# Designed miniproteins, single chains, continued (2), part 88

Each design is a single chain, and the fold is of that chain. pLDDT is the mean over its residues in the fold that is shown.

## One batch from the design tools (miniprotein)

Design m7048
Fold by ESMFold2-Fast:
Structure m7048 (fold): chain A 98 residues (1-98)
Amino acid sequence: GRVVTEPLPEGMSSQEFAAELGREIVEHIRKEALEYLKKAEELLEKDPENKENLEKAKEELKKAALLEGVLSIKDIESIKTAEEAKELIKKGKERLEK
C-alpha cells in the first residue's frame, strides 16, 4: 500500500505532534461512537415494535462498541426489546461524555 507521509508542522517537536495527533484521534473516535448511538436511538424512535429497526439499531450499537468498548457486544446481542436497547444507548452516552 502507498503510505502518504507529510512533514511535521513547523515549531512542533515529534513528541508534541504525537500527543496532539493522539488527542485528535481519540476525540474523533469518541464523536463517531456517539453518532452511532444517535443513529440507533433515531431508528428506535421511528417504530420501536419494528424488528428491522431493532436489528439495525443493534448493528449501530455494535459499531459504537467496536470503536470505544463502552458497550459489550454480548449485551447488545442479548437485546430483545427497544427499551433494553435504549438503556444500553443511555449507558454508552454516559461513558462517552466527559
Scores: mean pLDDT 73

Design m7049
Fold by ESMFold2-Fast:
Structure m7049 (fold): chain A 72 residues (1-72)
Amino acid sequence: LTPAQLRALHAAHEAFVDAFPTKSKEEALKIGLEAARKVAEEHVARGEMTPDQAEEAIELAKKLLERFAKGE
């Protein structure tokens, strides 16, 4: 993973953990994925990430957050 992709994953995790205590697992997942998309789009706009790399980071964030939601 590139540093920009790791930053998107980190943003997803932070948003998910912040939301999880007061939101449902489903809502926390949505919030986490929205954070990952926003960060990835910012890096694409700055030329630090390709659209394909952004999709890869978002897909990985989704898988990791789904595992956290399941207690894995």
Scores: mean pLDDT 81

Design m7050
Fold by ESMFold2-Fast:
Structure m7050 (fold): chain A 64 residues (1-64)
Amino acid sequence: SEAERLAAEIAAIEADAGARVTALLAQYEASTDPAERERLLAEIQAVVDEAGAEIDRLEAERAA
């Protein structure tokens, strides 16, 4: 169904974003530089925001 297709697409976006966040968090935990840690947190937020915007778009399509 269309709903199942959109759910699978959302799951794929969540998986990709999760992998990117995991890699950035590993860099954050390894870093002792406050400026680098701040930049990495900003990059994590950007990944989350971009994934959230795409999921919101797909959920709106699913609701229509």
Scores: mean pLDDT 86

Design m7051
Fold by ESMFold2-Fast:
Structure m7051 (fold): chain A 100 residues (1-100)
Amino acid sequence: MEEEIDREVVDALAEIVYALIKKYPDPSLADRFIAIAERLLAENPDSVYAHLALGYAYYIKGKYDEALKHFERARQLAEQRGDEVTLAEAKKMIEEIKKK
């Protein structure tokens, strides 16, 4: 659609945010990561990585219901796009939450 370049930039930033949350799974940083990912999601509501970032941030806060909601949305979006790598990652996080 319109502003495809801006949406790609948002997705790239969301991927970086997700990688940082996974590298620094500190609950004290989770609120900052949630705020950043929510802003990215506002710019691109279909960003798989923004949903992965929100899911993981809620996961490290112990908010498993919120985490599951975002990982399920990321799974649906990745599946619709045929993105096997992000689909596998979302499924893995869903399995980890269901184990809790």
Scores: mean pLDDT 81

Design m7052
Fold by ESMFold2-Fast:
Structure m7052 (fold): chain A 100 residues (1-100)
Amino acid sequence: MEKAIEHLEKAAEAAEEAARAAEAGDFEAAREYLKRAMEHLNEVVKEAGEFGIEVEIEAMPYVMGAAIALRLGDGEAAAEYLRRLAELLRAAAEELREKL
């Protein structure tokens, strides 16, 4: 559980950095941070089993929305999806902390 919480917090931080990069028009940096967030989310699935899978399923619309917005050059839409992703990941970390 502690490792899953750490990965959720790191994923949320990466998603926020991606949002800032997208707002600044740095779409390459935004894609790199989004990839980092996804890598940490994959570790959550590995460490937290079914809970990790549930978080991944709930996160997927925001990940896909951000990726599409970045492809279209819509930094504002990308940043919105990425902030929603960060909020979701932080909420998941808090839920796991309550179960310790």
Scores: mean pLDDT 88

Design m7053
Fold by ESMFold2-Fast:
Structure m7053 (fold): chain A 63 residues (1-63)
Amino acid sequence: LQKRIQALQKQIEVVKQTIAQIDAAIAAETNPNVRAQLERMKKVAEESLEQLQKKLQEAQEKQ
C-alpha cells in the first residue's frame, strides 16, 4: 500500500509541475491559437490530476 501511495504522489507532483508550466506559458503567450492549445492541454492535465487524486484518496482510505 505505501509504495502505491508514494507512486501516486510522485505522479501527482509531476502533473502539478506540468500544469504550473502550462499556466506560466499561457500567461506569457500572446498568440491566441497557441494560447487556446495550451488551455486545452491544461484541461487534459487537470482531468488527469483529478483522477490521480481520487485514486490516492481511495488508496489512503483502504486500511
Scores: mean pLDDT 81

Design m7054
Fold by ESMFold2-Fast:
Structure m7054 (fold): chain A 64 residues (1-64)
Amino acid sequence: SPADRAAELGARLAKEMGPDGATYAASIAGQLAKDAGMTPEEARRVATRALEAAGYKVDKSGPL
C-alpha cells in the first residue's frame, strides 16, 4: 500500500541519515502519506512506523 511504501522509504532514509536526521526522515514519510491522500492522523502513524522500523523508540504523544 502507499502507507507501507512511505513507511519503508522513511525507515531506510532514517537509517542512512542516522539519529540526527531520523525525525526529518519520518516527516518525509508523513508527507508522502499525505500526498497519497491519507488523513493527517494516518500520515502521523506512517511517520511513527518509519521511525520504529528504523529502530527508534517513538513517544506515543509525540508531534509526528
Scores: mean pLDDT 75

Design m7055
Fold by ESMFold2-Fast:
Structure m7055 (fold): chain A 69 residues (1-69)
Amino acid sequence: LAEELARDPELRQRVFDAVARFLREAGVEVTRLELDVERDVVVAHVRGGDTSDVVEIPASDALRLAREA
């Protein structure tokens, strides 16, 4: 599924926007989003104050968030 997102920049942007919104509503700041095609996940780099962390979301779940938005 991440391969499909990699081939469609418009869909990928919609998915990234939906993931960023979901995480911000959960109380974290999203600093960067990227695709890991090999692992079929969207990788979100997040920040809580001075702490940085990484959240991985299955590409299927990320696409579902975009379709529900």
Scores: mean pLDDT 79

Design m7056
Fold by ESMFold2-Fast:
Structure m7056 (fold): chain A 74 residues (1-74)
Amino acid sequence: DALEAVRKAWEYKNQGNYVEAAKVLEEAAKRNPGTNVGATLLLLASWYYEKAGNKEKAKKLEEEAKREYERAVG
């Protein structure tokens, strides 16, 4: 459930645990391939990886999100 994943990520974020917040969103995105929801979850995960200091992972997920948005809109 994308909503539950966002809520769980928000809980981890409030604890300062950006890595776990990003991981929860990334896993939820993998369950929603080719959708605007999945693409948005990847962008949120990218943001949290950036906050955690993992710029390489953040960039990778941002690029994946762009591809998923393109797939979703046809």
Scores: mean pLDDT 84

Design m7057
Fold by ESMFold2-Fast:
Structure m7057 (fold): chain A 79 residues (1-79)
Amino acid sequence: SMAEELRERLKKLEELEKAAEAGDPEAQKKVLELVRKETHKGLAKEGIIADTEEVREARLKKFEEALKKLLEELARKLE
């Protein structure tokens, strides 16, 4: 179900956010990779941008940038 898929995606993100919060730069790289894959799958399943590759990449880029910003803010809390 959509709810189960969302929970699974959030759980994976939470694990990586926790590692990034610990200041692990490799965790931040893995978050970007995971977000790209999960966002791509999620949007395709919802049928929002399945037909246009350029739109799909633009959405991924925006989500990736937003997530990276959140991870950087989490890393600052450790200082």
Scores: mean pLDDT 61

Design m7058
Fold by ESMFold2-Fast:
Structure m7058 (fold): chain A 66 residues (1-66)
Amino acid sequence: TVVGEGQVGSAKGKAVVDGSTLTVTVSGSGTKEQKDQAALDAAINAVTKALEAQKEAAKKKEEELE
């Protein structure tokens, strides 16, 4: 499970990647624009971390197969 977070002003976004499922939640106060941006930042951070972790795992498996 990979977690990404974003914050814009008083709006906080949290995104969780579990396998192929991405769940994004937004909490706090703020404008719609701040909430939307916090959610987007959280989602981008979570997906980026998940992809990097998968890339490293694949690289290690290739070394074992050589």
Scores: mean pLDDT 78

Design m7059
Fold by ESMFold2-Fast:
Structure m7059 (fold): chain A 89 residues (1-89)
Amino acid sequence: SMAALIAQALQLARQAQQETDRQRAIQLIIQAVRLLQQAGVISPAEAQAIIMRLRNGDLAGAIAMLRGIAARHPDNAAIRAIIAALQQL
């Protein structure tokens, strides 16, 4: 279900916040973004753009895109948790 995918994305984002390995934290965030794409919260084009920015070390660009998505989905805790995880890197 969409709710289960969002719950899994939230769990991965919270896991990324506790992760001490930067590369592992980024991989957890990429998985969370893909789950939100599967849930229909993030479009395929937005997910691809965010993932490319994360892979290229453009964390500020990824955060800016995620903030735009968060404004459209104010009740989605997973997007906020992903932003928090990225801000810690």
Scores: mean pLDDT 92

Design m7060
Fold by ESMFold2-Fast:
Structure m7060 (fold): chain A 65 residues (1-65)
Amino acid sequence: KEREERIRKGAEVAYEIFKKYGLTSEAVKKHREYLIKELGLTEEEARRAVMLGIEQATRDLVKKQ
């Protein structure tokens, strides 16, 4: 329960930062660190949240073209 909730919240934060700073490798790396340090996600959970956030942001950007 809580694990999936944390991953989902992490993905939302990743998506917002990618929208603000762009889909760059550096932004992805900094975001992963934020998720681990601030939200208390494990490395595995943070990796999942980042991937989900990238996927969501990419879909939205492509559809707006």
Scores: mean pLDDT 73

Design m7061
Fold by ESMFold2-Fast:
Structure m7061 (fold): chain A 113 residues (1-113)
Amino acid sequence: SLLEELKKKLEEIKEILEKLKKGEISFKEAVKKTLKLIDEASKLIEEAYNKYNDERLREILVELSKLKNEIIDIDVDYEEGKISEEEAKKKLIEILEKIIELLEKAIKIVEEL
């Protein structure tokens, strides 16, 4: 189901966050995995929005798109040597926490519909 797939994406993002906090994954690997999961979660939320036409889902899609662009900007700053890997990881952790909150909100909305 769409709801079960969204819950799976939430758990996968939480796993990336925990591995990143523990130093078990590099910044570049975390970026790669996170961008893929944002794209996959956004498709599921877009499917829910197309089915239910709930504007809260549209707002979540807009916020996920903004966070995706913030991750890309951090990755560019890291590649250009403007920030250290430790600073890049700290910024990505803050963004991952925001993604988790948005996915939890999307799940709750879909459960209500």
Scores: mean pLDDT 91

Design m7062
Fold by ESMFold2-Fast:
Structure m7062 (fold): chain A 102 residues (1-102)
Amino acid sequence: KKEEIRKKVAEILANREAKPAYTIDASLPREEIEKKVEEALKKGYVGFGVTGDDPEAIERTLRYLLELGVPAAAPGSTDPKITELQAESERIARELYEEALK
């Protein structure tokens, strides 16, 4: 499942049809977040911006996206845990871009 998503993201990047990051509200129920992620990936989005008022919800959503192998960031967060997850997301994004350029 994670490998399938990673391959799909790499394919979209290789074809240069990638859309900008899709914004997800972390305050939404997990089922709605999962549906929005699946829909966004089908539409060609290859990265995600996570927003919300609850740092724990933002962290859970970032971890979910990272487990799927999809780049994600929470703009403006100063939480050390979220910053660490963003660094991991940047590593995943770099790997996907390097694969797309081969």
Scores: mean pLDDT 70

Design m7063
Fold by ESMFold2-Fast:
Structure m7063 (fold): chain A 91 residues (1-91)
Amino acid sequence: PPELSAEEEQELVERLLALGEQLFREGRVPRSAEEREAVTVFVLKLIDELFAGDIHNHSRDEVLAAVIAELRARGLLNDALAAALRELAAA
């Protein structure tokens, strides 16, 4: 595959972030590889916001619990999406 420019990489990240946010807003579990990547990219952005580079001092379970709590506080999480996030974190 051709190597992406910095602008093309940014556009891809922005599209994935928008898709991930849409899936959470609609309460939809990711079904495709692209939707799982979109959810992952959105979650990674939340991790950056919550831990501000301190992630290496936290376990995966602690990070996952913090992400779930934040998404629930934002009204972006239901039980099915929480289960999907735990499955993605285990992979």
Scores: mean pLDDT 76

Design m7064
Fold by ESMFold2-Fast:
Structure m7064 (fold): chain A 92 residues (1-92)
Amino acid sequence: SVEELLEEIRELLKKFQAAKTVEEKREIMREIIGLLEQLAAHPALSPQEKAEARTMAERLRYLLESNSSEYELDLEGLAVGGELVVLESRLK
C-alpha cells in the first residue's frame, strides 16, 4: 500500500540521519530510491503525485552517480523528507 511505502521510506530516512559513514548513507539512499520508484508506479497516486515521486528518485540517483559530498546527500535527504510529508498530507 501507499501508506506502507511511505512508512518504509520514513524509517530509511531515520536510518540515513543516524548513519555514521558516507558509504552507509549512500546504501540507504539507494534503498530510498527503490521505494520512491515503487511509489511513482503505484496506481493509487495521481499523475502529478507519481511525477513528484519520480523526480525525487531521479534527484537522489543523480547525487549517487555524481559522487556527491556527505553534505549534499544530507541536504537532499532533508528535502525529500519534507516533500514526503507534504505528499502524505495530500493523500489524506
Scores: mean pLDDT 85

Design m7065
Fold by ESMFold2-Fast:
Structure m7065 (fold): chain A 88 residues (1-88)
Amino acid sequence: MHMTWREYLKELWKAHEEDPTAVHNVVLPSEEEAKDPDLLDKLVPDVPPVPMTFKQFQVELLEKRFGKDFSLAPEEELTELFKKTFLD
């Protein structure tokens, strides 16, 4: 995939806004990649995508980034933190 994480996450967010109930085939960064402040400028690896809801994707990505459990966080809080951290 010839796409940066910045481009990928923006496209995934757009897809979610167009259909909030959709299951997406997503690529997740490793824990080390997710903690990298320069993640957004790095290329998405060519790994097999996994199906998940956008909410589950937000939980897993934020957990990898911040090292804490977000599984019980409200959807609005997850979305605000995701946008602030990964969409500029």
Scores: mean pLDDT 81

Design m7066
Fold by ESMFold2-Fast:
Structure m7066 (fold): chain A 80 residues (1-80)
Amino acid sequence: NPLAEILNQRDVEEALRKLDELIERYKDSPSLVTLLLTVVELHPHLEVRQRALDILETEYLTPENREQIEQARAALEARE
C-alpha cells in the first residue's frame, strides 16, 4: 500500500521521495488526487502536506475537485 508507506514514513526527506514516486506512478490516474488529498489531511509532517497540496493546486486543480482542495488548504493553514 503506497499511501500507507508515505503516511508511516517519519523521515521528511524519505517521505518526500516516496511522494514523488507515488506521483510518477499514478500521474495519469484519477485516484492520484484522492491519494494526494489523503497525504495533505493525514501526514504528520507539515512539509510533506504542503508539498502534496502545492502539487494539487498547480497540476491537478479542476472544477470538480476545487472545493476539496480549497478545504484542504484551509485545514493546513489552521494547523500548527
Scores: mean pLDDT 81

Design m7067
Fold by ESMFold2-Fast:
Structure m7067 (fold): chain A 82 residues (1-82)
Amino acid sequence: MKEFAEEAGKKLIDDIEGLKKLLEKKLKEGKLSEEEYNELTKKLDEFIKKTKEAIEKNDIEALMEVTRKAVEYIKENADKFT
């Protein structure tokens, strides 16, 4: 079970890091304001932190919860992440 949490959590972290790189490119291209970039990256960093905590504690419920919240946040801000 711990291996499952580590694999799922690492994948989520990798996906979020990819989104952060996309946001950085959009900021450099003038497609995002600095304020939007700061708000979005702060939220993504929060999801990474919570995912790492869930892995460390082998907390599958916490991992599923942070995954749901991350997906909801990305869906709500889909125009920023495409």
Scores: mean pLDDT 82

Design m7068
Fold by ESMFold2-Fast:
Structure m7068 (fold): chain A 93 residues (1-93)
Amino acid sequence: MEASIEEAEASKDPKRAVLYLEIAVSLALMRVGVANAVGLSDEEKIKVLEESIELLEKAAKAGESQGTPETKKVADLAKKNAEKFKKELEKLK
């Protein structure tokens, strides 16, 4: 998961960088979705949200660093989802 972000940062091919970043974002979104669907405890949901926020923030930084329109779009998506999950985290605290 973090390896996907590292591959994105190392990639000279913008399309490959986008793919690695999209994998990281999709994984973060799936983890939160599964946690909500399975009915995890608030403590477990907090952990999943914190880990997912961290992954999304790393993906956003990597996408901005690559600087292409495509990687910036993925970075913006990552930022929006990180902010959404931060709001969900505040409700559980």
Scores: mean pLDDT 78

Design m7069
Fold by ESMFold2-Fast:
Structure m7069 (fold): chain A 74 residues (1-74)
Amino acid sequence: SAELLEQLLAAFPTLRATGRDAISGAPADVFSPLTGREFSVAHFLAFGRRYDVEKMDEAQIEAALAELRAEARA
């Protein structure tokens, strides 16, 4: 959902800082860099449903983000 995607992007400030500013709206073209070589929006949402990001500290979020990137390459 769009709400979950916005919450996930807010919880991962490193994604926003790298120009992954997909939070201003949910048009398809805003998510093109995420659906390309890095990861799909569907994969990102499945990741978010797997983790309780609100209860994670900064180091746990960084480790989970590294895992997401590794999965996107597979």
Scores: mean pLDDT 50

Design m7070
Fold by ESMFold2-Fast:
Structure m7070 (fold): chain A 86 residues (1-86)
Amino acid sequence: MAEELLRLGEANETMGEAYYEEGDLQMAKHYYELAVEYYEKAVSLDPSYLPKLARAYENLARVYKDLGDDELAAEYQAKADEAAAA
């Protein structure tokens, strides 16, 4: 159900944020990737969750930039901009 997928996305986003604040970029990346996966599934059932997915893409782009992967950072920022515009 969309609400359960949203809740799982939010839980993983919260974990990613906590690890990012502690400077554990690899764990932050892992949890933000899971948040994106759950939010993509939620959006497939209910497009009103697109703003949540856009934020998750922004968080993942930020982690890639901090890891020095400017190419992936730009890719996920573009995905965030597209999701926010829809």
Scores: mean pLDDT 87

Design m7071
Fold by ESMFold2-Fast:
Structure m7071 (fold): chain A 61 residues (1-61)
Amino acid sequence: SSTKVSLEDLKRMQRELDREQLIALQARLGVPQDGVLGAATLEALSTLTSAELAALVREVR
């Protein structure tokens, strides 16, 4: 898929994931596991497609 992660994808992720689930997502992305949607996490997420993010959210939720 050529469709990259959108702002709506990020907003939905924030609604669906708690801090522990976000930490699990950060672990899979190889970024600092601080449970905060900061610059490093956002940069890693920007490399994903919407489908890839949706799959990761499902795996950690």
Scores: mean pLDDT 80

Design m7072
Fold by ESMFold2-Fast:
Structure m7072 (fold): chain A 80 residues (1-80)
Amino acid sequence: DEEEFEEYKKKVKEKAKEIIKNEDKEMVPLAVAALTGLLLYEKGASDAEIEAKQKELEEKYKNKEFTLKDVEELLKELEE
């Protein structure tokens, strides 16, 4: 299970870097959700807490735009 988490974390980090490099604004909400989920998981959040946070982010995205800078900040936090 730890190996699966490490594999998933690596894939999400690589994808986030590609989104930033390519300035793929359409992928920003997906990247924000994935990176936030990983950060919450590392902090010991439950699946229910992660799902609730992802729903909040989806609502915020509909009302306010997320940017590539948000992806960069989350990626930096995950790499610390």
Scores: mean pLDDT 74

Design m7073
Fold by ESMFold2-Fast:
Structure m7073 (fold): chain A 56 residues (1-56)
Amino acid sequence: GFLEDAERALKGAEAATTRAQALAALHESRNLIEKGAKGEALELARKAIEVAESKL
């Protein structure tokens, strides 16, 4: 579901050590928002975007 996918995206962003990993987390997070993630899933996806962008 969206919540589990958003949690994975955030963990991926936090664990990212390469540009490719950060871009993958950013892409997945944006895709979740595009698909209509709401509530906690939306909040986690937005957080994942912030973390990923901080590593780019």
Scores: mean pLDDT 84

Design m7074
Fold by ESMFold2-Fast:
Structure m7074 (fold): chain A 99 residues (1-99)
Amino acid sequence: SKLDKEYQEAVNKFVKAVEGLDAEELARVARLIKEKAEELGDEETAEAARRLEEAARTGDPLAIALAMRDLMLAILTSPDKEKTIKILKEAIEYLESLR
């Protein structure tokens, strides 16, 4: 479906856009995801993003990897694809502005 295609494109763009981010950039995008998820009522994605922001502030690669895994799990298991697309589009737009 069109929604499934937009969802897959948003997820794929997000995964590529976060590659090579430094810890400070990752903390900023995590905060943006948290705020947008909270606005849309996606509490699980908001909490996962909050944990990623905390992990990024430590600069610990293992903590960041585990928090990123948990954020991706929250994104991929969210029942509302339209909310997920909105959250990811905001993050992607921000990340594209940095490059």
Scores: mean pLDDT 87

Design m7075
Fold by ESMFold2-Fast:
Structure m7075 (fold): chain A 69 residues (1-69)
Amino acid sequence: MTPEQKAQEVLAEGKKMASMVPAKYQDRVLAKAKQLADLYLQGAPKSEINKANGELVGEVVLSVADQVE
């Protein structure tokens, strides 16, 4: 898969995740998805990609948890 294709998949997934969270968190989720996509486009080391992926997942998990209580 090309870096451009991977970046597009990350952005599409980020958009889906943003739709699952309250409006107040959507911009933060999208920002984290864009950061991860940009790292793929830049050919960043796997460690940086893993860190950004963890940050994106963490943002979504916290946003979804806040929806429940």
Scores: mean pLDDT 77

Design m7076
Fold by ESMFold2-Fast:
Structure m7076 (fold): chain A 90 residues (1-90)
Amino acid sequence: SDLEEKIKKLEEKRKELEEQLRETEDEARRQALELQIRTGELQIKLLEKYIEAEKSGDEKLREEIEEEARRLEEELAPEVERARALHEAL
């Protein structure tokens, strides 16, 4: 499924970022990498909620999962902006 493929790509990217974090001593770079890792984790959670919604046959349950996904997306938006700002500063 497309969503499972997106999760796999995000997991691979997270592993790359964790490797870079282990090799990095610069505090500003470490903060940028940690923020990217956290942002990726939130994106994975959002995609997992969309997979639950797709598999749901119950309209009410689907609506509840979609609302949870919207809340996660709202939480993710400020984190994405912070990651962008830190990358531009480096």
Scores: mean pLDDT 76

Design m7077
Fold by ESMFold2-Fast:
Structure m7077 (fold): chain A 70 residues (1-70)
Amino acid sequence: SPEERLQELLEKMREKVSKAKSIDELNKIFDEGVKELRKLLPELTPRQAFVALAELTEIYYEGLLKLKKK
């Protein structure tokens, strides 16, 4: 289902972000995540899309905070 693909995408993004060693790498991961999310948009409700975007943004922010401590 679209929800399962979305959950899988977010889990993959969390995994990749947890391993990111630079802001450049983090930005590349985020850009990839946004591209994959865009592919799912026609299959998602507006609410699912908003929640996904919020979660993706949160994942990015957590990664950014971890890198700033280095």
Scores: mean pLDDT 82

Design m7078
Fold by ESMFold2-Fast:
Structure m7078 (fold): chain A 97 residues (1-97)
Amino acid sequence: GDNPVQTALDGFLDNLSRLSEEEREKLREAIRAGLEALSKTGIERGLNAASDIASGDARIAAQTFVNLASDSTPEGHEAAIRLAESVGLDGEELLFR
């Protein structure tokens, strides 16, 4: 019972709804840095890179994104794409190329 992916998606969207424009910019930077570190070194470095850039709700959102992007399931990848799009990033370019 029940989708950790869906719970993570709902949590991210809730965190996003509480962010200022400046915090959303930090979230985008944290997502990019986290994903770059994830692709080169793995999840621990991805989470650390995201956490170094963002704080509070933006940090939680960025960590949620990195966890979903590291998920081997189609559901996790689809959720990560949608989360990236929700903050104005090209999720497909970030996650597949």
Scores: mean pLDDT 79

Design m7079
Fold by ESMFold2-Fast:
Structure m7079 (fold): chain A 60 residues (1-60)
Amino acid sequence: DREATLELATRILIQEARRLLAEGRSREEVLAHVRATLAKSSLPEDDRARALAAVEAELA
């Protein structure tokens, strides 16, 4: 299931982002890391944009 896979990937990215924030990384550094991770993924551009938007919303 493509949507279930995207949701799982998004949850993992949110957990990683929260961990980095807890370690003292800035929101800007964390979002740069998330973008770099997504750029290395095989996810379509549309799905990468959705995952990034979800992480940004969760960290706001």
Scores: mean pLDDT 81

Design m7080
Fold by ESMFold2-Fast:
Parts: C-alpha cells; structure tokens; sequence
Structure m7080 (fold): chain A 61 residues (1-61)
C-alpha cells in the first residue's frame, strides 16, 4: 500500500473510531493505538497527526 493509501485508510479508521467511541477517554485511547500502529507500519508522525486532525475537523463540521 502506498503512503497516500495508508493516510486515507487512517482517516477512514479515525472516523470509525469517532463514531464508535462512547467517551472522550475511549476516543483518545483508540486514536493513540491507531497512531502507534500506523507509525510502526512506517507512516511519518507528521502525516498521522495531519490525518487525525483532518478527520476530527470533518466530523465536527
């Protein structure tokens, strides 16, 4: 999978986590786990942070 495809998948998974999470604590914990998994797969930290921010902004809009 290309880096761009991994970032798009990350954004999609963040949105799913937001929809499924029942509390802010659960949301934060799941997002941290997802970010750690993506970093382990070679996605740069800056791209992970940007993807999470974009997904959160789109969901809250």
Amino acid sequence: MSLEEKVEELIRRVKEIIEESKSQEELNAKLRELADEMAAEGVPEEDIKRAVLLALEEYQA
Scores: mean pLDDT 76

Design m7081
Fold by ESMFold2-Fast:
Order: sequence, then structure tokens, then C-alpha cells
Structure m7081 (fold): chain A 74 residues (1-74)
Amino acid sequence: SAEVAREAARRAAERDGGKITPQGAAYLSGLAMREGGATAEQVARGIRLAFEKSGGPYVTPEEAAEALAEAGVG
């Protein structure tokens, strides 16, 4: 569900001062797979989409959650 993507993104952002860093993206991937049942392909695609859409080195938890949901996480 979109709630899985949103919760993983929120927890990843909390560790890195409110933004998802590349290291936070790895943490988010583990959460989405372990706790949300997402596949590695889905989370890799979602993370790529989030960083592509942001155009910068960091993404917001909202941008990450939206991109993960678009990639089929949940």
C-alpha cells in the first residue's frame, strides 16, 4: 500500500535530518523489502524515479513515497 512507501520514506528521512540521502535510500530499500514486502526491483526503480524527479542530491520523504508507490511498492 502507499502507506508502506510513506512509512519507509519517513523513517529514512528522520535518520538524515528530514531529507533522504543516498545512504538513506539504502535504509529505505531495506525497510520497504523487510516490512512492506516490496521487491528489490520495485525499490530500485522507485529510488531512481525519486532522484530523477528531484533533480538534486536529496529527495523529500513525500517525493520518495510518491515515486515508490509509482514503482509498485505497497
Scores: mean pLDDT 80

Design m7082
Fold by ESMFold2-Fast:
Structure m7082 (fold): chain A 64 residues (1-64)
Amino acid sequence: NENLINQLIIAIVNNQDAERDALIAQLKANNVDKQLIIDKLNQAKTWVTSEAAKARIDAAIAEL
């Protein structure tokens, strides 16, 4: 499921809300560990430079 998490990060940084929501639903349906998803999203915050992108990542974490 690392590919799905990577696709989720791409959808979040590109502001693709519909794709983001679909990928979150797929990760939940696949019983992917919530903490693993949170950890990967927090790691993505270390390399994104935009405050808007960081805020979108935080919003996605809150919806998990």
Scores: mean pLDDT 82

Design m7083
Fold by ESMFold2-Fast:
Structure m7083 (fold): chain A 87 residues (1-87)
Amino acid sequence: SEKKEEILRRASEELLAFLEPVVEEARREGLDREAVRERLEAALEAFPDELAREIGRLQLEGNANNTEEAQAEIEKRIEELLKEELE
């Protein structure tokens, strides 16, 4: 459990540090939500950490839907990824 939390925290921190400037640049350019999402997807494809990339992809899906069900699905997929990585 602790290793799982550390992996998720590290991947999330690295991903957020990578994506935050991308979001700020897009916002500065006046892009709408869909255009910001497309730019984030392109940035995620260049991200070297496969786990962080997948977490980011799932988070983008959740944000697009903006529902509790989408957030639950993201958490479930992250859990499945972490289980595979920790095996």
Scores: mean pLDDT 59

